# Designs tried in a protein design run: designed miniproteins, single chains, continued (4). Part 55

Each design is a single chain, and the fold is of that chain. pLDDT is the mean over its residues in the fold that is shown.

## One batch from the design tools (miniprotein)

Design m13889
Fold by ESMFold2-Fast:
Structure m13889 (fold): chain A 82 residues (1-82)
Amino acid sequence: SEALELARDLSPEAQERLAEILRELIEAGRAEEAVEVLEAAEAALLAAADALAKELGIAPEDLRAAVEAHMARLKEMIRERG
């Protein structure tokens, strides 16, 4: 799936295209597919957490906790809309 490949790509261009696909999935009532794409994006962010945390100047465990909390909230919101 293009969406799953884009979810693992942390580039700005991939994230812009991912946002468009997520919008289309939500508008089509395909909430579970949108959640699957977000779970792939969460996994990619968590895999990169040590490097990203170093760039942001925060602790890796704090970044992981923030990513997990934010993604859980987004998935819940999407499921409530679908």
Scores: mean pLDDT 78

Design m13890
Fold by ESMFold2-Fast:
Structure m13890 (fold): chain A 122 residues (1-122)
Amino acid sequence: SELQQAIERLDREVREALRTEGIDAALEVLIEGVKELLDLAKRQGLDVLREASQLLAWALGRLVQFALEQGVSEEELRRLIQRFIDEVVDYLITEHGMSQEQAEQLRQGALAVADELLEKNY
C-alpha cells in the first residue's frame, strides 16, 4: 500500500538522521514523518484514530530501539517519548479535528505501550 511504502521510507530517513545527526535529529524526523503519514491516511480514507494508534506503537518501538543503540538513558528516553506523544497528539487535535476525549484515549494507549517497552528494555 502507499501508506506501507511511506512507513518504510520514513524508517530509512529516521535511521539516516540517527546515523548522521543523532537521536534528537532522528526524533524530529520521526515526529514530522508520522504527521505526514497521518495526513496520508486521512487522504486515503482510512480510520485516522486506528492508524494513529498503530503508527504511535510502531514509532515508539523504533524510538526505544534507537535510544538503546545510542546508549540513551531511561530518563532521557522518557523525555523523548513524552515529546513525541505530545507533538503527534496535539497535531491530531489541531489538524485532524480529533476530540479531546479521543486524544486522551490515544495518549493513554501510547503511554501504556511506552511503559511496556521501557520495562522490557530497561
Scores: mean pLDDT 89

Design m13891
Fold by ESMFold2-Fast:
Structure m13891 (fold): chain A 100 residues (1-100)
Amino acid sequence: GELREKLEEAIRLIEEALELAKKAGDSGTARLAEQALALIKEILAKKEPPTKEDILELEILLGLARIRLGVAKLIGDKETAEAAELVIRGLELAIEALEK
């Protein structure tokens, strides 16, 4: 698929994560999902190719999502874990697409 199709799929996954995080009352994961969506949408809106800084910002958000998943699993918060897993999947897809 084209870069755009992969980034649009990443957006769909992270939008689902945002909805789940809001339903679970997890403001931290919701904020992270909102930041990821804003960044990916900005990358899609640019006429210029993605920068190494854009990829680094996505990698930072991915690291934060992984920490949140670890904590959610430790405390048995299934809803937060599901939301965090979707953020991770969306960010991994976006990074893979941009590194191609």
Scores: mean pLDDT 85

Design m13892
Fold by ESMFold2-Fast:
Structure m13892 (fold): chain A 73 residues (1-73)
Amino acid sequence: SELLKKVEELHKQAMEAFRNKDLEKLKEIVEEMRRVLEEAEKRNVPMDELIRIGVMTGMSEIMLAVEELVQKR
């Protein structure tokens, strides 16, 4: 699936941005992942692919929330 491959690449980029403490880039990547998840739901992709896209997006959102919390302190 094209959408699954795109989310896998975005998730890899999100992990790198998180390791580099690049909050602005991490926000941009997470926003794009959310758009891909929304598109996957609209296209009614197979449930297994939708779950994988959702899990990777959720993990990246958790990384963003953690980095925002750390930088707020």
Scores: mean pLDDT 86

Design m13893
Fold by ESMFold2-Fast:
Structure m13893 (fold): chain A 58 residues (1-58)
Amino acid sequence: PTFVDETDFPTREQAEEKAEEWRRQLEAARPVTPIVDFEVTVEETADGYRVVVTTTLA
C-alpha cells in the first residue's frame, strides 16, 4: 500500500525544513517499519509551498 501526505507552508524555508525532517524520520523508521520506498518533495504553489510525502509499505 502507498500513502500520500500533503502539507502547505507559507515559506520555502519552512517547507524545506519539514521535508528534511520527514526524510530523516523515514530513514530512521526503516529498521522498525516495513517501508519499501519513500519520496519527499517540495512543490511551489500559488500561495506558498507544499511538502508531499509518499510512503510505500510492504
Scores: mean pLDDT 80

Design m13894
Fold by ESMFold2-Fast:
Structure m13894 (fold): chain A 61 residues (1-61)
Amino acid sequence: LEVGQRVRVVSDTEAKGGLAKTVPAGLVGVVEAVHPDGTVTVRFEATGGRATIPASALEPL
């Protein structure tokens, strides 16, 4: 995954670095940051919100 890439969430996953918040499967967004710990910050198209989630929970579009 790289910055600017469109991605889809493939499974319900917990966001890193906040209160326990589930990011639902099927959301589409754009990668804003890739972190060395294997997490990715994504801006979601439907909500406009950001979440940091494992790269393994995302698929490239």
Scores: mean pLDDT 76

Design m13895
Fold by ESMFold2-Fast:
Structure m13895 (fold): chain A 94 residues (1-94)
Amino acid sequence: SEIDELKKQLEELFRKISSKSSEGFEVTVEVALLLNEGEKSKDPKVIEEKLKEALELLDKAIEKETDPELRELMKQFKELVEKYAELLKKEALE
């Protein structure tokens, strides 16, 4: 499924970010936990709230990051997080 493919892409980016930065590991884990809470709720409003929290954390991490390669990986992770949450909201409306 499209959601399973996005999960695989998120896992690959998580691995790359985590290998380069302990702070990157911490923020991506926290984002994953927020998205998991959103998914389990099956409520589009809760998914949106958790997405906003996750994006705020990622934006703060990207802003503080001085390594341009790691910053680019975090931006890619953010884009996939947004796509993933949008699919979760669509599934929650079933």
Scores: mean pLDDT 86

Design m13896
Fold by ESMFold2-Fast:
Structure m13896 (fold): chain A 89 residues (1-89)
Amino acid sequence: AKVEPFTDSELAKKAAEIATEAVALAQKAMDAAETVEALAAAIAAILRAIGGALTASIGALLGDKEKAEKGVKEAERALELAREVAAAA
């Protein structure tokens, strides 16, 4: 039963799911990219998504809930960036 908001492992999974969505959107933006700048923006979104998922996973491994939550926030930010890049393509 889920009594607490999220466990560290749930935060890591959430960050990975968000990062997966961000990468998928950014890959579509890469396919539509007609400029080096658009391609670079899509790659930046992918790298931020990976970084967020990694930060959340390290936080979960260390029992550092604040670090795991930071990783989720970074993944969410990467998803927003991927949406902006995809919308601009």
Scores: mean pLDDT 79

Design m13897
Fold by ESMFold2-Fast:
Formats: C-alpha cells, structure tokens, sequence
Structure m13897 (fold): chain A 95 residues (1-95)
C-alpha cells in the first residue's frame, strides 16, 4: 500500500490528476480496506484542493468524494468526514 500512496501523492503534486484517478480506480479495494485510511484521506483531500485551484471540478468531485467515502467508513475519521462535507458540499454526497 505504501508504494501506491507514494505514487498517488507524486501524481497529485505534479498535477497529473488523470493518472492519479486511474491509479485510485485500479487500487480502489486496497485503498478502502487499508489500515492507513487517515493518510489516504489526507492525500485525497490535498488532491481535491489542488484540483479546485486548477479549476478541474471533475477531479475535485472524484478526490473529495472518495475521501468522504473512506472517512465516513471509519469511526475515528468522523470529524474529517464532516469537514469534507462542509468544504465540498454536494460534490461529496454524490461523487
């Protein structure tokens, strides 16, 4: 999982949102079942924030929506899920 998260972060930092989305889609089950949900949500939230700055609303919806899904599945991340819903609103409710 660490290699996947490292690659995902690299794509996001480089603005390669399509490559990041493809990587996430191929590794979706590993990401949602990971014991590193907090780190995954943090990387995805950063991706949503960067995509929003670049005006890529489709990528914002993808990253924020998945971050909300993962955060909502973990009781320890309930506060993070609430913050994501507040920041991205309708985008996280219908990713």
Amino acid sequence: IESILSQLNSYIQSGKYQAAKVLVSKNYEKLINSDKKELIVKILEEGANKALTDGDLASVQFFAGLAYEIASSDPKLKSTAEKLKKRYGKLVEKP
Scores: mean pLDDT 76

Design m13898
Fold by ESMFold2-Fast:
Structure m13898 (fold): chain A 75 residues (1-75)
Amino acid sequence: MKEKLREFMEKVLGASEEEIERALELATEKDIKFFLALYEGNYEEAAKIAKELAEEEGLDLSEEEILKEIKEVKE
């Protein structure tokens, strides 16, 4: 799991090894799963995880609204 997020940060974001290590130390398991779902193109799973993260912050967002936002950002 963390290895794929590390590869994404290195190759797509151009992050340094130190930045990657610190981000992985601070990221929750849900954060890692969210980015992996986006990286693999699994937008339905990413929207589900994003809804759970939003609910933890006190935001009431539907999975459909989150999924639409994710798809619009890619297009």
Scores: mean pLDDT 70

Design m13899
Fold by ESMFold2-Fast:
Structure m13899 (fold): chain A 96 residues (1-96)
Amino acid sequence: MELVERARRLLEEMEEAVRAKDYETLERLARELERLLAELTREDIDAAFEVYLEWLRAQARQLGVPEERIEAAVAELKKRREELKENLRKFAEELE
């Protein structure tokens, strides 16, 4: 997925912005990533969630959120992704 490659490069740039404490650049990159995530959600929801998890970590660290809370949020999103996959599979079986 070309969108995944573009999102990955944005995440790398965001990590550099965090290290430099350049919060204006971080916010700009985050907005660009949000647009890519919308497209990824339509084409590959699993890839979109993976990118969203990394974006969430970067954004939360910029805001000074404790690492423990960041990891808890990531775990919750991973759990919801698996629940969504199971629901989609069940509906697919019902429709066939």
Scores: mean pLDDT 69

Design m13900
Fold by ESMFold2-Fast:
Structure m13900 (fold): chain A 76 residues (1-76)
Amino acid sequence: MKEKMEEFAEKLVEALKKQPEVESAEAEILEDGSLKITVKLKSGKELEFYIANFEEAAKNPELTIKNLLETLKEEL
């Protein structure tokens, strides 16, 4: 389980880092199995996202990434 979560987290981080507005991004697996994603924008703004339902996210990884990127775009 953890290996699959780690792979998915790395894929999310890579997608975020490719965005021109992003200075840095990291992902952390929490004790309850949720993913915490921290994004620092070039503007200096820092954002935190939580993916609480990993099983659902893993079924549609591309959709999860797309939704995360859309949320990031709204924050700019």
Scores: mean pLDDT 75

Design m13901
Fold by ESMFold2-Fast:
Structure m13901 (fold): chain A 64 residues (1-64)
Amino acid sequence: SMARELHRRAVAAQTARDINQVGVAFSEELEKKNPKIGKESLEKSREALAQTEATLAALEAQLA
């Protein structure tokens, strides 16, 4: 069913969002200890998180 498919996609998107949240936290710590390599990692991690949050929000809107 469509509801089952949307639920499956929402769970996958939530997992991706959680992984990217951990990635941002790691990159923030890396930037504090090594700014030369941490800054680019932090920018990429924040962009990935924003993309997964947008995807999750769109799926949650369909489930509402």
Scores: mean pLDDT 84

Design m13902
Fold by ESMFold2-Fast:
Structure m13902 (fold): chain A 86 residues (1-86)
Amino acid sequence: MTQEAIKAEERARELILEYSEGIPTTKFLEALDREIKRRFGITTGVHPDSFMALHFAIMSLGDIILEHGEEAAREVVERAAEEARK
């Protein structure tokens, strides 16, 4: 794995932690997967209640950082957090 991929994954984890604060994990992960699918056609393929759901969310968001940049990933997690709070 490249150094850039490792940095993207770590930043994805940080963004998820930052924007999911105060939101139930399952609700946030459902909203995040939906927003990623809507914007980029990428899905985790994993049920939000799975113990691996967070890991696959981090990987998918890391891929978005690598392909579309950090700002695109930030917009995705921010929108997911907004939808999860409704």
Scores: mean pLDDT 77

Design m13903
Fold by ESMFold2-Fast:
Structure m13903 (fold): chain A 99 residues (1-99)
Amino acid sequence: EELYEKLYEELRELAERLEEAIRAGDRERALELAKEMLRKYAELLGVEEEELEERLELLDELYERGASVRELAAALQGALRGLPREEILRLLEQRRAQE
C-alpha cells in the first residue's frame, strides 16, 4: 500500500540521519531519531500504543542513565526486532563488555 511505501522511505531516511548522529556523538539527536523510528515502525506494524510507550520509555531511561549513541542505536535495533526489555538490556551489556 502507498502508506506503507511512504513509511519505509521515511524509516530509511531516519536510519541515515541516525547514523550521522552516531558519527557526530550527538546523544540528544540520536534519541530523537530513535524515538521517531520506533513510532514509524509501530505505525507500519500496527503495534499497540501501550507496547510502543514502554519501548519509548526504555530509550528515555537509557539516555538519562548516560547511554552512548551506540547503546541507544543498539536498544532501538532490539526494540525494532520485538525483543523484550530484559533481552535488550542483556544485549547492551554484552556489547559494553566488547568495548
Scores: mean pLDDT 77

Design m13904
Fold by ESMFold2-Fast:
Structure m13904 (fold): chain A 103 residues (1-103)
Amino acid sequence: SLLEQAKEVAKEAIDRLVELADRYAQESGDPAVRALAQRIKELAEKAREEIDKATSVDEIMETLVRFFQEAIDLAEAAGHPELADEVSRILGEALRKFEQLKA
């Protein structure tokens, strides 16, 4: 179904966000960067739970955008615009995949 395909797209984006956060924490070694990565991973887990409960493609897309924007805002506030840019890229790719599902 379109709903199950949309959930798959969203979960793939969330998995990429977690991988990015883990990589960023591993490469930095800075406790402040590790704390930022942990906050982003906590957001990703909450997003995954909400995606599982979603009953429409629009709910999935709105949920994904909201959590990814919160992750972008956290990265920017922490002084890591490069991380915010990478998070934004993952979101953009997911949104393009949602458009393909509607075609």
Scores: mean pLDDT 86

Design m13905
Fold by ESMFold2-Fast:
Structure m13905 (fold): chain A 80 residues (1-80)
Amino acid sequence: NKISDEEFASLLSQFLKKKNLKNEDEAAGYILGNLATRKLLVEQLVLYGGLSLETANKLLTLKRPLDKDDIGKILKALLS
């Protein structure tokens, strides 16, 4: 379940185009800085990512910084 560099780059590129964003920093800000986006992320992680509500919320509130695999899971759910 480790996301490859190629898969991550593809997912990021698709998300940037879909949301009209320029780079990874804008994507991160979009995902984490917007409460409405956070609610939609939780819903999509549950419905399309197959995650429980508790797991989806934990992924978005991790005590450590989000890594590439965490962000890749979020991007995959948003593109489903």
Scores: mean pLDDT 67

Design m13906
Fold by ESMFold2-Fast:
Structure m13906 (fold): chain A 106 residues (1-106)
Amino acid sequence: IEEVEKLLKEAEKLLKQAEQLYQQAVQAFKDGDYDKAIELSQQSIDLARQARKLAKEALKLAEENKETTPEELIERAKELIRRAELTEGLSGILLGVAKLIKKKLE
């Protein structure tokens, strides 16, 4: 349980940072700063992938110990995985679009 909570806490921290970086990347893109949008999107993807890995590890440990693990921790792990996958996808799309626009301007 304590190990599951520790992994979930770290995953939540990394995911929150990834989500903030995505929002900053969207703002940079709107401002026409495609270099910054690319950089922030890449950072968002990296942190979201790390968060997803930790959340999947937490889910595995929770499911292996389901008799002693609160259902709420299992649901938190699943939610973090979903949010991380969404953040990776959205940041990936923004990264691709920003790169295409930058290439066309050069």
Scores: mean pLDDT 88

Design m13907
Fold by ESMFold2-Fast:
Structure m13907 (fold): chain A 66 residues (1-66)
Amino acid sequence: GAAIAATLSEAAKLLEEGRYEEARELLLSIPGVTEEEADEIVELYKRGRYDEANRLLVRLYLRRSS
């Protein structure tokens, strides 16, 4: 729904700004997102694997937007 889309957009903005801790906390606020999923997205961003991280964010949206 709209709330999940807004949360993911905010998390993506925080990741782009290098605010990894805040982005991780925000991702974990989404029902059904695991610590492993949040950590994987943050780790990919830290490694400069931005395309892979963004693909995972899109997949979270598709799974959690129901």
Scores: mean pLDDT 78

Design m13908
Fold by ESMFold2-Fast:
Structure m13908 (fold): chain A 76 residues (1-76)
Amino acid sequence: SRREEVLAALERLFGTPIEVDLSLPDEEIARAIVDQLLAGGLIRPAPGLEERIARALRGEISIETLLKWVASLLVS
């Protein structure tokens, strides 16, 4: 599914599993992903982060576009 593809792509980018209930609405999945990445110190906070992930989950933006943007937020 699209949700599984987005999740797998983010897990590959961060090198860590992301635990989320894929039966939730896209907005709630996006929030859970962001909360885990911020709590893990993996990304810096950015405006629109949840919205962009939710848009990728809905198929409104490509996974490649999401990953390029999210990669710019990595804490290295």
Scores: mean pLDDT 83

Design m13909
Fold by ESMFold2-Fast:
Structure m13909 (fold): chain A 96 residues (1-96)
Amino acid sequence: KLEEFQERLEKIAEVLGVSFEELYKRITGKTKKRVESVEEAGNLITMALIEAGRRFAGTPEEEELWRKIAEVFGLDPSLSWGELEAAILKRLNEEA
């Protein structure tokens, strides 16, 4: 489980155009190469999605960004931001 969450975080960082370490630092103010728990990973994913929503809402890149994030979680790429966020949070709770 933890390795799968780490892989998803690394994929989200790639979609956002940053390294995992940069993403971790933006959210926590600390630097690490890997998450230590599934709970930490879930919290980081949630915060990364919130940050992405704030930065890309109403931009030309928004639709492509959400489509790529949906692909990372194996979700329908046609979902709206609200639907995608709800589906991801539900899946994180089920996998924790």
Scores: mean pLDDT 75

Design m13910
Fold by ESMFold2-Fast:
Structure m13910 (fold): chain A 71 residues (1-71)
Amino acid sequence: SLDDFLNRPFDGEEARMIELGLAYLRYKQENDEAARKRFEALKEKLGMDPAQLEEAIRMARLLEEAVAAQG
């Protein structure tokens, strides 16, 4: 469930993927220059392929939707 997703422990790799996805969403939604730089730095550091990048963004969107739904 979404509650299980929000309350599960994230390992370091999952936490970094979520951080990357959230930075991407902030950059795209708010045109946030700091978020853009953070996204680019994390993308380079993690060496993610396009499928991993897409999954990270998908996870971040699910997290944003879950937080919005709960208030």
Scores: mean pLDDT 72

Design m13911
Fold by ESMFold2-Fast:
Structure m13911 (fold): chain A 85 residues (1-85)
Amino acid sequence: MKEKEELLKEAGAIQVAIALLAYYYETGDREEARKRARELAKKAGWEEEFEEGEKLFEEILEKNTKEYLEELDKKVQELAKKLDE
């Protein structure tokens, strides 16, 4: 089902964005966060999703608001609920 594949790709991109943010906050270094998230994405098979996740990460950094992070977390929860059935 194509819909399920789309949901999985969206979830992967959002997870990559969250990982990038988490590493960025932990390391204080944007490039180090990116390297760590890229390694994670490679191991998880999220190379396609990584680029979308990085775009989301950049947008969040531009806004730099907790509200944007909360919206992202809500999307992940909604996708997980839909995939769990």
Scores: mean pLDDT 73

Design m13912
Fold by ESMFold2-Fast:
Structure m13912 (fold): chain A 97 residues (1-97)
Amino acid sequence: MDVLIKTTEAIAKEIVSLADANGNITREQIRDFLKSLGLSDEQAEEVVKRVMPDGAETASVEEVVKTVIEYLSDQAGLSEEEKELMLKTALETVKNS
């Protein structure tokens, strides 16, 4: 449990660090970040499409964090309770950053 919380906090903080002064993150920044976590080009593109389904060029930190954590939790096969804990931890990390 502690490892999941710490990993989630680290991911959320990294995503926050990508944001511009208005709290927006670009499609390319999301893709590059996900690849840095070891995701394939195909996996990174899938996450980007989920964050920006309407073809937008930027997304808010909260939208990016939520989508990335949901995707990674699904890939890891976590329970619904564990997914909720990770999401809550990530969003609280964004709020306190």
Scores: mean pLDDT 80

Design m13913
Fold by ESMFold2-Fast:
Structure m13913 (fold): chain A 87 residues (1-87)
Amino acid sequence: MKTAEDIIREAGKEVEEKTGVDVQPAADLASGLVRAGFKPEVAVELATHAAVLDGRITEEQAKAFKEEVKKYLEEIQKIVDEMDARR
């Protein structure tokens, strides 16, 4: 039910709540890349890499954001797999 863009935004909020780190610039860029047709994992990798190079976030913060996105994507994939199995 949530789009990949919604997952990325929620992962950014979760990182902010847990670490106090503003990763919204990376989340916004990643959401734009997903909208342009990139896979969520690729979009997040490109967006976090660009944000680190631009000095907006640290490499450690980028890692935390990528791990949170991966967690949400894995949860969605499990739900999709469960729905397919149930038919």
Scores: mean pLDDT 73

Design m13914
Fold by ESMFold2-Fast:
Structure m13914 (fold): chain A 81 residues (1-81)
Amino acid sequence: MEEAQKLYDEAIKKAEAGDYKTMGDLLKKGMKLAPKDSELHKKTLDEISKITKDDPNAGQGASHYTSLVLRDIGDELDKEL
C-alpha cells in the first residue's frame, strides 16, 4: 500500500509536468501493488482526470494510458480469481 501510494504520487507529479507516458508506466506499477477496488487507485485516477480536464493537449495522452491501466486491472482480476 505505502509503496503503491508513492508510485501514484509520482504519477500525479508527472501528469502535472505533462509527462503522460511516465505517468502511465507509474500507474501500472502501482496497480500491481494495489488492486483496482482500493481507494488509493480510485482517488489517483480521479486526480489525474481533474488535472487533464483543463489541458486540451493532456486529454489524449492521459486517456490512452488510463485505458491501458484499466485494461491491466481487468487482467489482474482474472488472475486473482
Scores: mean pLDDT 63

Design m13915
Fold by ESMFold2-Fast:
Structure m13915 (fold): chain A 89 residues (1-89)
Amino acid sequence: EKEKRLEKFKESLKKKIKDWAPELSEEQIEKIVENTLKKLEKEGWSREKIAELLEKEENETMSEEELEELRKLEAKIFKYIEEEIKKLK
């Protein structure tokens, strides 16, 4: 179940990247997603932690602290994706 949540998360990131940079190939988008997740893991955002946060979001059981963590995660994701896109050109 955690794997399915992470996969949906990856799919949502791919859609956002495609909207921001429609000229990118699916292979390039996949690399951006994987590189972004690797950077997040180094910052303490393991795939397990992300999956747990997504589960709490789905069940609407997020605390105020967890909502702040989600906002910080979203900001980091956006920054890392922008950096990866800029590297491609």
Scores: mean pLDDT 76

Design m13916
Fold by ESMFold2-Fast:
Structure m13916 (fold): chain A 69 residues (1-69)
Amino acid sequence: APRPSPEELAEAARESAKRYGLTDEQIEVVANAARRLAAGQPVSVEDVAKEAGIDPETAARVLSDALAR
């Protein structure tokens, strides 16, 4: 399967985050994490959750849903 671009994965993460009821600021933190993942950079779900102010399970679900596309 073709690897999504950083911006495509960021958009998928924004859509997923909106479905989980995250704020605009929380959505952008998750989108930036997805962008880093698509670029092959290491990303910690726990660090993303702390930065966004959400629980780690929500951060993991949002990113997992974005990657499933």
Scores: mean pLDDT 79

Design m13917
Fold by ESMFold2-Fast:
Structure m13917 (fold): chain A 92 residues (1-92)
Amino acid sequence: SAEDIREQLYAVAGIRLSDEEAEAVAAALPLLEDSDASVDALAERLGATSLLEQAKLALKGQIPPPIDFSKLSRGERIFYAVMLVYRLSQVP
């Protein structure tokens, strides 16, 4: 699954993950199905807590500013791509 995650994130966001990054995401994905706390933990691990807070504000009815990928950290770009892929895979 780590190799599959690497290929999927490259296809979706153009991000080539290291083996360590792909394994970290793979370990987190099963937990993301079970609780909001797992999303928070992944954001902390990838340094994406500020991006996650912006997403939470959008859910509270605020329009988030447009995402400029050039201004995001590597971890924030990975987190964003994981959330997009994970959300799409959960649609029944």
Scores: mean pLDDT 67

Design m13918
Fold by ESMFold2-Fast:
Structure m13918 (fold): chain A 100 residues (1-100)
Amino acid sequence: SIIEEIKKLVKDTIERLREALEKGDNEEFLKILEEAVEKFTELEKKIIASGKKLSPEEKEVMRLAVIAEASLTMALLNPEMDKEKLLKNLEEILKEIEKI
């Protein structure tokens, strides 16, 4: 399921980022951000390339995935990034996906 794949990716990303933040490992945090952006981009490419007509629920989850990717990308571009704010934003995205 597209919904389950995106939900898992968001959840795994939050868990990995939270662990790196708790350890104070900024290098690992940035590495996780880069890997997450790549994983979201590849998943989105696969979905688009499939040519599958998405349900309204799948479209909404894809919209939330794009918002998550944008947040992760902006965090990579900002050296002064508020890591806790990023995590809270991702957690809100996960809650919205779980309502679907």
Scores: mean pLDDT 87

Design m13919
Fold by ESMFold2-Fast:
Structure m13919 (fold): chain A 95 residues (1-95)
Amino acid sequence: SALIEEARARIEANPTNSVLMINEGRRLFEAGEFEEAIRFLERAIEADPTDGRAYVELGLLYEELGEFEKAKEYYEKAVELGELPAKVLLEELKS
């Protein structure tokens, strides 16, 4: 996929940029490239484990895949890291 190849090239040029990894992961998620989106978001967490945004994006992705227990775990971690919108997502998931 040209989209995946472009994302990899950008990250190879910036291998510790967690914000770039989150943005590319989200773009891949929106394109339906779920497996590669997960990989980039996991790399974002490795680069900056305190950035709750990567956890929100993984929660949304796992919810789309029907993996509700994983989505819950990621939303809970995002809330712990200060991502207040994830609290609403977590409450909706518990319904």
Scores: mean pLDDT 84

Design m13920
Fold by ESMFold2-Fast:
Structure m13920 (fold): chain A 78 residues (1-78)
Amino acid sequence: MGLTPETRARLEEELKRAEEEGERTGSAGAYFEAGVNALLLGDDERAARAFARAAELLKERGVTGYLVDFLEAAAKSL
């Protein structure tokens, strides 16, 4: 299946970095990056949690519309 061991290792490092940045800073962008990297790794549960957290943080900042709706739908669909 489409990921080489080298690509998988890089995605795992980026996922860990993004999760740590999100926890440290509360950045919706960091959680979005974590969700994308988790999806590419096939970790649907981790991706769902990251997208849900990104949507929550955006809503806390008063952001509404397609991006928030998309992130919530993605989290629920995984």
Scores: mean pLDDT 81

Design m13921
Fold by ESMFold2-Fast:
Structure m13921 (fold): chain A 79 residues (1-79)
Amino acid sequence: GEAAGRATAGGIAGGAAGDDAAGAAAVTAASKSLLEAQIAEGVGLIMRGVGKAVGDEALERAGRGAAAGGDAAVAALSA
C-alpha cells in the first residue's frame, strides 16, 4: 500500500514538478492531449443534442459515440 503509493507519487512528482525537460514536456503533452479529448467530447455532445433536436437518430448516435470516445480518452489520460 504505502510503498506503491510512494512509487506513484514519485512518478507524478517527477512529471508534474518537471525535474528535467523531458518530464516537463511529458506533462505539457499530457495536458494538451486531455484538452483535445475534452474538446472531442464536447463536440460529440453538441452533435448528439442537435441530432435529438432535429430527430436525426443517425446524427444523435454519431454524437453519442464521439462523446463516449472523448470521455474514455479523458478518463484514460487523467488516470
Scores: mean pLDDT 62

Design m13922
Fold by ESMFold2-Fast:
Structure m13922 (fold): chain A 64 residues (1-64)
Amino acid sequence: SAAEREERVHQLLAQADQLGAEAQSLINKALEDPSTREKDLEKAKELYKQQEELISEANRLRAK
């Protein structure tokens, strides 16, 4: 149903927001801590990729 689709879209976007916030926290840590910088930036990159995939899936569902 349309209601089930919109609920799934909201769920995906909420998950995407959470991943984006986590990625930003890692970037902020990387700016302050050179000893973990490379590791934190790689993790942030992974989280942003997952965020983009979730947003893309949400947009695909909304187009239906």
Scores: mean pLDDT 88

